Designed miniproteins, single chains, continued (4). Designs and how they scored, part 71

Each design is a single chain, and the fold is of that chain. pLDDT is the mean over its residues in the fold that is shown.

## One batch from the design tools (miniprotein)

Design m14610
Fold by ESMFold2-Fast:
Structure m14610 (fold): chain A 65 residues (1-65)
Amino acid sequence: LSPAVRLLEQGREALRAGDYETALRLFEEAIALGYEPDEVDLRLMGEAYKGLGDYEKAEEWFKKA
């Protein structure tokens, strides 16, 4: 797996565990390494922000999906 995909997988695991801060950090690192998020990934990012109570950021990411 590419480093970016590995970070994405770890981010998805953190999201499933309810660790929204770690999930967002790992997802952002994957994107920074050149990962191109698909529609599902963008929605998961929105769900993570929603989990943190950052509804404005969540809505922003949902609109990108």
Scores: mean pLDDT 81

Design m14611
Fold by ESMFold2-Fast:
Structure m14611 (fold): chain A 98 residues (1-98)
Amino acid sequence: AAAAEKQKANYQALARQLALALETLAETGVLSEKAREHLLEAARHLRLFAETGDNKHLEEAIEHLKEAAKEEPSLKALMDNYITAAKNMIEGKPVSAL
């Protein structure tokens, strides 16, 4: 129970940190409207995952991160890192804070 509660808390914290980072990037970055839309949708799904624990929202976030990288190739390395973090949460792997 305690270990599962700790992992859940870590996943919720990481999802919120990633969402905030994506929201900040969308607000401050020199980006296309389509890239910005995908970053904000990824952030929305990460926040929904933090609230519900439903991996469906991590899967949706991953798809929006992929689309953001297609619209703005300069973001690819950062988006790939965030996709890896989301995949690790889906797979039940340990995660570190952003």
Scores: mean pLDDT 86

Design m14612
Fold by ESMFold2-Fast:
Structure m14612 (fold): chain A 100 residues (1-100)
Amino acid sequence: GTVTVTLSPTSLTVKAGTDATVTATVTASAAGTYNVTMYAKVDGKLVDKQSETLTIAAGSSKTVSFTLKNLEAGKTYDVTVVAKGPNGEASASGTVTVVD
């Protein structure tokens, strides 16, 4: 089957030292277990990785939220969420910009 991922928000600005939460909506045409992994990168370097497992019914969607912590001023975090299922994977990307 197919899987799709949508991130909300796709662009977020937060203050240094605060948490940023991004929510992924995973929609699957085939029933199964989907491994959803969030990768956060700064200048192409992996700085955070979180994963969750979702069981999704055919033609349904589920939501998972990831919280980025200890964010540093002047950094831009490239956030990519990848959902892998029995028959494939999908990804969505967003950015978290950190200000003073």
Scores: mean pLDDT 87

Design m14613
Fold by ESMFold2-Fast:
Structure m14613 (fold): chain A 85 residues (1-85)
Amino acid sequence: MPLSDEERLQRLLREAARIIVEELKKHPEEFSDALKMAEKLLDDPNATVEEMVRGLQEIFDLLEEKHPELYREVARRIAELEASA
């Protein structure tokens, strides 16, 4: 994969993590661990695409198990982000 495409994906993944953080902040007592995971991904400036994808997938798995409606809303917002990029 060309470097420019990788950097673009890293940017999109960071924006997806920001969306997750915003949605999880609405439910802080239920999703404190998922929120910390998302914030950790945003805090690492050298996180690889693979590391970010893995972290976001772990958060999605947790959301799907704990709150399927919130999972769908987060997925919708991320899909809109991808469509707008």
Scores: mean pLDDT 75

Design m14614
Fold by ESMFold2-Fast:
Structure m14614 (fold): chain A 56 residues (1-56)
Amino acid sequence: SMLSMEERAERLFEMLQSLGLSVDDLSLAEIARLTGVPLSSAPRVRALLREMERAA
């Protein structure tokens, strides 16, 4: 609850990197569940994760 959307995305990105997974391996429901955001906010988190993948 105290983490920003960007911080939640960063934490999930670090986890995906350690597991050798891509953001596209996750559904929106999985992104929402793993980050603790509402399903309606999951597309924004996915967009942030895709930006992080492009920057890596």
Scores: mean pLDDT 83

Design m14615
Fold by ESMFold2-Fast:
Structure m14615 (fold): chain A 74 residues (1-74)
Amino acid sequence: MKEEAERIVKEAEEILEEAKEALRKGDILKAIGYMLRLIGLLFELRLKAPEDEEAIKKLEELIKELLEEMKKSE
């Protein structure tokens, strides 16, 4: 993983945990805000490190995990 891509993925992992905690507390608007941040990070990653397939896949997996949690917590 490229160093910059690694930092973006780490930030995304932290955002996912905060989003899951927000959903557990019923703070759906805050969780939506975190989802938008994750999507923004995916865009940034694809622009800065489009060749880093490992990092891109990890971030896509984090977004899918949050989407699954949001569906369960509707």
Scores: mean pLDDT 81

Design m14616
Fold by ESMFold2-Fast:
Structure m14616 (fold): chain A 70 residues (1-70)
Amino acid sequence: GKEEYRKELLKLIAEILDAIGDIYEAKLELEKAEKAGDEEAVAAAKKKIEEAEKKLKEAKEKLKKLTEER
């Protein structure tokens, strides 16, 4: 019912916020790695950003489908 919809909505919002936090953390790691000239750390941070952005996109798509159903 309506309560299940609200719970799923809140869960997806939490997943979006977690993904945003992961992107922010990875971007800080990237900035530190770039300042240090650590090419391996730069590559690792870029990979973390890509993975977190993919999670964000997937969570946003699920949220869109949930909100478009009604």
Scores: mean pLDDT 84

Design m14617
Fold by ESMFold2-Fast:
Structure m14617 (fold): chain A 71 residues (1-71)
Amino acid sequence: SLPRTLTPEEVLYAVARFAALRLKRKNPDLTPEQIREEVRPRVLKLAKYLGLTEEQADRAIDRAIEDVEAE
């Protein structure tokens, strides 16, 4: 079996999800919009480093927030 490696998009999702979870744990009254505003600058910097587009970053952020809100 081949060793598993994370794709750049999976890395963005994981970072966004972890950041969103930590923010919501610290302040459960945060709206999805407020979480997005806090998380977005950090994920965009990482996306640029990984050679991904802003659209790919926004998709990862939106998926991560949706998944966190569903918990």
Scores: mean pLDDT 82

Design m14618
Fold by ESMFold2-Fast:
Structure m14618 (fold): chain A 80 residues (1-80)
Amino acid sequence: SLLDELMQKMQNAPSVTEMLALSFVADAAQLALETGDLEAARKLLEQAKENVRNSHLSESVKEDLEKLIDEAERRIEELV
């Protein structure tokens, strides 16, 4: 499932910053799947993106995380 994939990615995250970004994505996915509240889920995903953009991670890592967040948003919308 999407949640299982996200939880596994969090456990294997190479930094605390990446782990926290993935945790917001997992929370957004769980909220959307349990409640159907896509607006609240999108707000959590936007918080994840802002945290990534404002971090000191390399530009390539930021790009990869933003792509992951965008892919998760598409998958959540398809499931709800």
Scores: mean pLDDT 81

Design m14619
Fold by ESMFold2-Fast:
Structure m14619 (fold): chain A 87 residues (1-87)
Amino acid sequence: DLEKGKEALEAGNYEEAVKYFTEAIKKDPNNAEAWYYLGQAYDGLGLTIPALLAYVKAAENGYEKSKEQAARIYEAFGDTEKAEELK
């Protein structure tokens, strides 16, 4: 769940963190905080696209910390050069 995911994230156990945050989201798909930390866990694994999608979901559910990340994501997908780098 959310707390176990945060503990795993802080320990650098990114795959474990993904599992716990995914379980939290399955219980409450509108948990913006869980989506935000899922994004950070995917970032730790170098999984850019899953991280971006998780940050967008967090922002859509009103998580303030992810609003800037979501803005950068929209900029990146709106920028032809950055979109090309995502291949």
Scores: mean pLDDT 75

Design m14620
Fold by ESMFold2-Fast:
Parts: structure tokens; sequence; C-alpha cells
Structure m14620 (fold): chain A 76 residues (1-76)
């Protein structure tokens, strides 16, 4: 996916979150897209917010754990 496509998707997800802050999938996808953009600090912040709010959701926990592992393994 191009950077422009990723940025457009981020805007869509931010709008979804503004309309429904309980849209757990939107929060998770936003963190995943920041990771794809290489904005690891933003990805970590969003993932932390997701974990604190939705960490007990069994269906989304696995995706969040995979993202957290990728962020932890990221080294320059």
Amino acid sequence: MSREELEKKIEELEERIRKDPNDAKAWLELAELYYELGEYEKAQKVATLFWNRFGDDESLKERMEKLAKKLAETRD
C-alpha cells in the first residue's frame, strides 16, 4: 500500500474514532497503520490506549499482542 493510501486510511479511522470512540477495530487498525508507516512511537501510543480500553476483548487481543510483539522487535 502506498504512503498516500495509508494516510487516507488513517484519516478514515480517525474519523470513525471521533464518531465512535468505542470502535475497538478502528483503534487497532490505526495502530497497525502507524506501524506500517514506520511511526512506531504513534503506533505504541495508540496500541497502549487500545490495550487499556479493550485489552479484555478476546477477539482483538491476539491482533494487539501481534502488533505489540512487532513493535518490541523493531530495531534500527
Scores: mean pLDDT 77

Design m14621
Fold by ESMFold2-Fast:
Structure m14621 (fold): chain A 55 residues (1-55)
Amino acid sequence: SEEELVKKFLELLKKAMKEGNYDIAQKGAELYRRLVRGEITPEEALEEMEKLLKQ
């Protein structure tokens, strides 16, 4: 469901913040803003967040 995808996205964002990955956390926050504005889908937000974490 969309709710589960958003939850997974937020868990990854929270993890990045907890680990002190400021660059990833900031980019993740930008993705979240685009998600809440309806500019991207939950699936796109999660995919991009996972891509950032692999760097």
Scores: mean pLDDT 83

Design m14622
Fold by ESMFold2-Fast:
Structure m14622 (fold): chain A 65 residues (1-65)
Amino acid sequence: TSKETGALIRSISLAYEAGISIKVEKENGKLVLILTARTPEQLEVGREIERIAKEAGMEAKIILE
């Protein structure tokens, strides 16, 4: 959907700018964003990406490296 596409683009842009590793997977027909954070600042951005993803009907998982 256009909402999912927009959220995915925003999430990837935020992750790239913050230096967060992002992986996109599909589980049970739902898009899942897997974010790897190394710093508290990256974790904060990861939380914002998680919110964006969930509002668009996607899942997000944050992994501390």
Scores: mean pLDDT 83

Design m14623
Fold by ESMFold2-Fast:
Formats: structure tokens, C-alpha cells, sequence
Structure m14623 (fold): chain A 102 residues (1-102)
């Protein structure tokens, strides 16, 4: 089930960021609550906003991720994770995600 893979991937990312001190326990708890409620798009959007992405960009990335094939979902997550580590602008990341999703 691709939804469970996305949920597990996001949980792993959030736990890793919390352990690294990059997000707070409160922020992690909010994202996990959305995942537990079955709001996958909301959880992904909240996570990206927590990392500093503008809400409009975060919502579009979340939408593209959810509506992509499992292979493209993996590519999008790698792109987003790499960009966050490198401090790349959200607009640049969105452009690359759009390219992967098509």
C-alpha cells in the first residue's frame, strides 16, 4: 500500500529531524497527529511548513507527491530531503518536483 509507505517514510523523516534537534517535539507531535488521523496531505504540508517552506509551495509538493506513482514518490522524497540538507530555495525544489511528477 503506497499510502502506508508514504506514512512510514514521513514518520521516519520526522523522527530523524527531531533526534537531530531540527524540529521540536511539539512540531513532531502535530505532524504525527495528522498522520494518525489519516490526513496524509495535511501531514506532508505541515512537515514542509515546519522546515520553512511557504504554505502554498508545501501544499503543491504534498499534492504532487500523493498523486504520483510509487517510483516518482521515492524520487520526490529524495529531492526534497536533499534540498533541505543543502538549504535550497523552496521554489527551486518545487520546480524539480513538478518535473519528476510529470
Amino acid sequence: NWEEILKDTLRTIVEGRLKAGEISQEQADEIMALLDAGDLKGAITKYLVTEGYPEEVAEEIADLLINSSPEKQGQIWREVTTALVNGEPAEVVLERVREIAE
Scores: mean pLDDT 83

Design m14624
Fold by ESMFold2-Fast:
Structure m14624 (fold): chain A 57 residues (1-57)
Amino acid sequence: SKLERQAEALERLGREAEARGDLETAGKAYSLASQLYRQLGREDRAAEMLARARALS
């Protein structure tokens, strides 16, 4: 689905930003991915993204 594609793109953006040391962008991307995964009913993945965001900022 479109929402799944958006969540996955935000997760990828977060990982790429984190890898280059852009922790602000990474945190925001993970937070947004968490919200979309929650809407998709993927609670474990949403919690994982939220934990990653909180670890960065």
Scores: mean pLDDT 86

Design m14625
Fold by ESMFold2-Fast:
Structure m14625 (fold): chain A 120 residues (1-120)
Amino acid sequence: MVVVTESGGGTVAEGGSATLTGTYTGDLSNVVGISWFREPPGKGGVLVASISAKGSGYASSVAGRFTISYDKAAGTAYLNMSDLKVEDTAVYYDVAWVINPETGAPWFVEGEGVELTVVG
């Protein structure tokens, strides 16, 4: 079973930078990708960044400002955020995408969430 632990966040000034970190423990052999979602206050969750063996992808709202990386050997992923905007204020969730080795069925493990507040 994979366990996701998140760190980073807090309060940052507009135009500043932050790094969110996901750390993964357990059997990582079946982890096929990492995604970061965010849930702004009073809104639903949205995908902001993803990475897999096929490459990385970003939502248009964060493209050029956010960079995702994943070190599978270290069991660590980073969401590096620059030029932060008040609109980036949200709870951020790290999601590990896992394949069941017996059935091939995809499922996911989500972290507890990390809060980021951007003040203008």
Scores: mean pLDDT 81

Design m14626
Fold by ESMFold2-Fast:
Structure m14626 (fold): chain A 107 residues (1-107)
Amino acid sequence: DEVLARLRELALEATRLLEEIRARAEAQNAPPEVLALVDRALELLGQIHVALAERRLEEAARLLDEFIAVARELLARARALGLLSPEEVARWEALLAELEELRERLR
């Protein structure tokens, strides 16, 4: 299943990018709320990975909706704090857009 394979690839990429944000946030003493958003996003990605592996598509779609919302809030805060370059922000926006398109295909 090409949709599930691509979603897994994007989830792994998002995990790596979030771990980079977490490291920068910790190094720069970012507000605790930013670290909480990173932790929540990572938790959701873990749940998405399990749901996709078990082909629980309705749960995966719901978790993706929650992840995209959390990731957008995190992206806005990280941008405001200077934790991400314009190029990194554009990469995140492209990643989230592709996740939204693939989520629709889980209907």
Scores: mean pLDDT 88

Design m14627
Fold by ESMFold2-Fast:
Structure m14627 (fold): chain A 89 residues (1-89)
Amino acid sequence: KQSPLALEAEIKLALARMQVSIVKKTIEKTGKATEEDIKLLERAIELAKEALRLAREAGDEELAREAEELLKEGEKLLEEAKKILEEEK
């Protein structure tokens, strides 16, 4: 019953969620952020944006909501990671 757009959105959202989780755990464990972590978060944000667009096109409101929440979390974490990286400079 799921449209191909909704399936693609689910896959992209899952990948973005994994990337956000990796960086979040790294910062929690080490108190540090690397340039690689910044790049991983930037990619996760792009995946979440694509997931949101595809979910909206599919009319999947719940999936769109999940993508919006992850996008917000990813953007907040990216800002925090950039500040941590600047302090290490």
Scores: mean pLDDT 84

Design m14628
Fold by ESMFold2-Fast:
Structure m14628 (fold): chain A 58 residues (1-58)
Amino acid sequence: SKEEYLALYLLEVEGKSAREVAEFLGITPEEVVQLLKKAREKGITVEQAREYAEKHGL
């Protein structure tokens, strides 16, 4: 999902904390951890997250 790409990008590329990512996305830090787990299970890479962010003007 878009939230999986955004959570990975904000955490790994921008160096935001799980709390800051949660505030940005309007969810809980626990939900951020779940999004990152789902991204990893789907094989979403940091590079794919960066490409997604660039495509959507982030």
Scores: mean pLDDT 81

Design m14629
Fold by ESMFold2-Fast:
Structure m14629 (fold): chain A 93 residues (1-93)
Amino acid sequence: SEDFENARRLIDELRAEADKAIQEAITAVKNGDVEKAKSYIERARELVEALRRFAEAARDSPHGEDIVRYGDEAIAEMEKKIEEVENLLKQKE
């Protein structure tokens, strides 16, 4: 349905922005820029929280269960990537 496809597009956009922040954090870690890396990790976490709030707000809407499931999958993927870059950063500290 249109509502579900609109929700998927928004989740995909938030995921893409979070992935960009994660990639910038990885680049900053490789360049030894600890403060820049932390800033991008924080941005990625903010985007994941925005996605979580969006998915939860959609729970009682048409296709809410499917939207929440899709969002939860995106959140799990992004949280794993954030943890991986945080582990890289710890090796530099």
Scores: mean pLDDT 87

Design m14630
Fold by ESMFold2-Fast:
Structure m14630 (fold): chain A 74 residues (1-74)
Amino acid sequence: KIEELAEKAIEALKTDPEKARQYILELGDRLVELGVDPSTVASRVTAIMLLIVAGDYEGAAEHLRSVVEEALKR
């Protein structure tokens, strides 16, 4: 479930950012499999990764939740 991957990524942001990135990449792959446009997924994943690099873990978590909400609206 994409919600589970996002939750694991958010939890890992505070303790293991590298593991969080792995979950985010897996989430991106799942979104593409569910029919989300690959360019949109790549753009959103890039934005989240930039927030992580900047140390904005709250912003990264918010974007992760928004991406999941948008995908589940189908």
Scores: mean pLDDT 81

Design m14631
Fold by ESMFold2-Fast:
Structure m14631 (fold): chain A 60 residues (1-60)
Amino acid sequence: ARVEPLIAALHDPDPAVRTQAAVELGKLGDPRAIPALEEALTDPSPEVRVVARHALDKIR
């Protein structure tokens, strides 16, 4: 999968979609996702924040 559609999915109104996007970005391991995942650490959904941190740990 390409990184750009997954980064766009981090801005989806559905927190389940944002959670899945963060998980897939972590699996992809592309450092281009780092700025978007850092922004996701402040997401209103606690689940999105947790998976964004895990994704950053995998990429870094």
Scores: mean pLDDT 83

Design m14632
Fold by ESMFold2-Fast:
Structure m14632 (fold): chain A 75 residues (1-75)
Amino acid sequence: MKLSLEEAGEQAITAAKLLATQGWLSKEDAEKVIKQIEEAVKAGDIQKLRDLADQMAPVSPRLSRAIRSLVDLAE
């Protein structure tokens, strides 16, 4: 299944919100990552989403893996 960059971004935002709701990610970190996902999607920059996944690895390995998988499906 191939996702658009916009669909991948929407699913990544949903994952961040879900993790925040479950207490696995702070509200502040969730808000920061959601803003970065929105900016990457607006720019059409799939590489920024990959870089964001790498940046999130020490903060939330679960979110990092989710973003990476979604980016892979958008190519």
Scores: mean pLDDT 83

Design m14633
Fold by ESMFold2-Fast:
Structure m14633 (fold): chain A 118 residues (1-118)
Amino acid sequence: ARPLQSAPVTVDLGTLPAGTYTVRVTATNTGSSPLLVSVLITADGELVAGFSLDVAAGETVSASATVTLPKAGNVTAVVRATGEGDEPATVTVAVEVLDAAGNVVASGTVTVEAVPAP
C-alpha cells in the first residue's frame, strides 16, 4: 500500500461573538481505504480545538468539543485526511458550531480527497 494524503482544506465558519460554543464534527468516508481525519478549529489563527477521527471505509464518525471564545473572532476549520492505500479515498466532513442554547450559529461541509503519494 502507498501513503494516502490530502491537501489541507479550510472551511470558513465566519466571525462569532465571545461566548461558549459546542463544535460538532461528522466525517463520512465514502472511499475504500480507512482514513485518519484531522480537523483543527482556529479563532483568529489560534488553535481552540482539535479532532482526530479514525474513519473506516464506508463509516461515519462524529465527535464534539466545547470551545470558549474570550473575544469575537473569525473561526475556521482546517481539514486533512491521511491513510494507506493504492486508490484515492474521499471523506466528507461537516462542521457545526452551536451556541449555549443549542442553536446552530455556523456550519460548513467539505469533501477532501486523499490520494496516493507520488
Scores: mean pLDDT 85

Design m14634
Fold by ESMFold2-Fast:
Structure m14634 (fold): chain A 65 residues (1-65)
Amino acid sequence: MKVDEREVLRALADMYEALGDIAESKGDYETAAELYRKSAELYRQAGDTEHAEEMEKKAEEVRKK
């Protein structure tokens, strides 16, 4: 059975999003921005453009703090 690479990428993107949310809640905005940006890249590779755009938006907003 061949693992669907898109499913793996989406799962990794979800993990980075969760880590970004945790970093943001702790006030670590620089780390949160990096994690959201990484999540966005992974969502784009998985074909989830809408989620990728949401993560890019979150990264930009936390970088403004």
Scores: mean pLDDT 82

Design m14635
Fold by ESMFold2-Fast:
Structure m14635 (fold): chain A 61 residues (1-61)
Amino acid sequence: SEVEKVARGIGLVLRGIGLMIQGALTGDEELIEEGKELVLEGAKILGLPKPKITGPQGELE
C-alpha cells in the first residue's frame, strides 16, 4: 500500500540522519556514507527529488 511506502521512506530518512549524526560525532566516515545512502533511498521511495550534495569542485558521496 502507499501508506506502507511512505512509512518506510520516512523511516529510512530518519535512520539515515541518525547514522550521519553518529558518524560525524565519532569521526566514522562509513557511518556517514551509510546514512547518506539511507536518506537517498528514503527520498526515492517518497518520490522526492534526489538531494544534491555538491562540493565547490564536485559531488561528494
Scores: mean pLDDT 74

Design m14636
Fold by ESMFold2-Fast:
Structure m14636 (fold): chain A 81 residues (1-81)
Amino acid sequence: MSEKEIIEILGEEIVRLFEPYLTDEQLQALKEGIAKAKNLSEAVKVAAEFLDTQDIPPSVKASRLTSASLRAIGEEIDSEL
């Protein structure tokens, strides 16, 4: 349950961070892909693979995905624990 909520928060954070780089349609596809992931690591991997097809700089992509993941985990843990 908590893991599913973390993945949902991650999806929302990634969408916000990459909104300037992607169209609404691409953002929707990205969020849908993340939502299909079984765990946080898979969600980040799916997002990274999708973003790679959109020609976003790898360093920016990795940094922002890491920040989004840590923020989602931190907020969820702080709220639950």
Scores: mean pLDDT 68

Design m14637
Fold by ESMFold2-Fast:
Structure m14637 (fold): chain A 94 residues (1-94)
Amino acid sequence: VEPLIKALKDEDENVREAAAYALGLIGDERAVEPLTKALKDESESVRKAAVNALYAIGGEKAEKALEEASKDEELDPEVKEKIIEILQANKDYK
């Protein structure tokens, strides 16, 4: 997990995107905070990968991170829209 968290800060956006994807597959909650920071990455592909990874990890911590990100006015509108879509899909039954 730690090497992948470090890879989220790599100079190459393809490495950062791959790291976000791999962290999502592993599903470790330790990745939630680093992935939340990656939601503000300069690369659109990395930002989208971070949203998908947080969703894949799931659980209360990841869900709260996505809800807080959806309220962040500095976040990319496309990333916010994707978060809202994911959160709405989870509300199909209360």
Scores: mean pLDDT 75

Design m14638
Fold by ESMFold2-Fast:
Structure m14638 (fold): chain A 103 residues (1-103)
Amino acid sequence: SALRQAQLEAAELAGKNAGLISEAMKAAAAKYPEDKELLLEAAELLTEALKNALDRSKFEEAREQLERARELGKKASPENQEIIEKGIELAEESIALIEEVWA
């Protein structure tokens, strides 16, 4: 029961933070249309990383998606680099908490 509850809380955390990342990137894309495709791709990578972190067998894939988001962020305008970096930080913190559930 305790492990099942922790797994449900991890899934809720992943969903909530995926939503926050997606909303932030969409808002940034509306303000800075030049980076629109880049921001939406970064959002997709980070949300997929959170989804993959919920599957123990896909932890490596999740980490690779975080790294791809970092490389993508380097190509963004300075105004959007901070938004992408904050999204990566939130995803990394969420994945670390999810990994603790499986440990």
Scores: mean pLDDT 84

Design m14639
Fold by ESMFold2-Fast:
Structure m14639 (fold): chain A 55 residues (1-55)
Amino acid sequence: EEDFLRLIGTILAKELGVSVDEAYEAAREAKKRLGPNATAQEVYDEAKKILEKKK
């Protein structure tokens, strides 16, 4: 679970030009919003929206 959130954070950091820590926190926030049954794709999409809204 932690490895999966870190992986999403790393991918988003590279795509959006933000720090890995910032992207990882967005992935954690996305998972909290969507709940424990959220898929990797759903967490990725929500985290990306969080980071893009911030830009």
Scores: mean pLDDT 78

Design m14640
Fold by ESMFold2-Fast:
Structure m14640 (fold): chain A 68 residues (1-68)
Amino acid sequence: SEEKLRELVEYARELARERGLSEEDIEALVRATRDLALLNPDMPLEELKEQVERLVRQLVRRAEERAA
């Protein structure tokens, strides 16, 4: 459980940094990632990672809209 959450949060941080998200957006992503894991305790890590990828795409899109 704790190990799963740690791995998921590390995955989220790494992916967000690779996509060039701001520290503020990375913090928002980490909060959303923790909430996702807590609300879905029986969801496999692979599926949780897919949901995190969706969250990253949404944050990237919002950042692009702010820059435009």
Scores: mean pLDDT 84

Design m14641
Fold by ESMFold2-Fast:
Structure m14641 (fold): chain A 97 residues (1-97)
Amino acid sequence: MADIRQFEYEIKEDGIIEIKAENLGEADAPIDIDIYLNDKLIGKFQNAPGAQNQLQFEAKKGDILEIRAILKAGEALLQIKIKDAAGEEQHDFRLKA
């Protein structure tokens, strides 16, 4: 059965936001990642094991960022780093399908 992880992040300051997503999972355990800003799809990635994908975009304070990660088979650790004008936060998700 697929493992689906979802989280929301509120943008703290106006400016350029950088998202880095890295799949530290098993061979043949790709993670599909969909990124939404205020319910609009702004990025769609497939992270193969060992791959890092990056997205930069402009956002305003109070905008809601939503990240959905889907693992269809295997085990993976997904690391997501979000950098805004206030600093960098890291979110780790352990997925098992």
Scores: mean pLDDT 81

Design m14642
Fold by ESMFold2-Fast:
Structure m14642 (fold): chain A 63 residues (1-63)
Amino acid sequence: MKQAAATAEQTAADAIAGLRKEAEEKSAKDPGKAEQYLKRMQDAIEAIEKVLAATLAAYAAAE
C-alpha cells in the first residue's frame, strides 16, 4: 500500500510540474492570454489533486 501511494503522489507531482511549466511558457509567449492559461493550469491541477486525494483515501481505507 505505501509504495502504491508514493507512486501516485510522484505521478501527480510530475504532472503538476509539467502543467506549471507549460502555462509559464505559454504565458511568456502570449501575455494577453496569460490569465486564461493560468486558469486552465489551475483547473487541471485541481482535477489531479482531487483524483490523488480519492486514491490516497482508498489506500488508507484498505490498510
Scores: mean pLDDT 80

Design m14643
Fold by ESMFold2-Fast:
Structure m14643 (fold): chain A 65 residues (1-65)
Amino acid sequence: GKLDEIREKIAAAVEAKREEEAKEILVKELGLSEEEADKAVESLLAGDPTEGRTIILDALEKLAA
């Protein structure tokens, strides 16, 4: 579905180290602030993705509602 597609796009951008693309997806598709998007991407790239994954999942759930 749409949420799975958004998750895959974010994961692909993060894996490819395309930080700008990942942040833009988070802001435009999930409605995160630039600060929240920056925090999520930084967490995902730092090797402990727990906080970043939580931010993204919470945003996806809110978008689905």
Scores: mean pLDDT 74

Design m14644
Fold by ESMFold2-Fast:
Structure m14644 (fold): chain A 66 residues (1-66)
Amino acid sequence: MKYLLTLTGDPATNTGIVLRLIGDPDVELERLGPNKYLLTLTGSKEREEAIIEELKADPAVELEEI
């Protein structure tokens, strides 16, 4: 699945989220602009659901399915 990821936190929080996602082998992240990314999940359905739940729980994250 593909998602539009918008980061709304401070620079330190946003950087931490990006570094966590880049470190995940089941995640592809393409920078579209300042604090905007195309998120592609390439792992299992269970892993995809876990990542989406974690991101949606973060108040610094806006996530839109594409």
Scores: mean pLDDT 83

Design m14645
Fold by ESMFold2-Fast:
Structure m14645 (fold): chain A 61 residues (1-61)
Amino acid sequence: MLSEEEKEYFKKVGEIVLKLLEGELSIDEAVEQLLKLAKEFGAKVDREKLTEVLEGLRRSS
């Protein structure tokens, strides 16, 4: 279902999110890294929605 490029993108997204959940990155640092990654892969990402999602994940862990 996912292309090889999409798989690589989501793998890198997961690595950044894991570092956030482990306390190695702040929300702001994770947002900036994810926005840079999205730009590199041509993905359109809303900064505000991304921040809300990451804050939700941090509260759930």
Scores: mean pLDDT 79

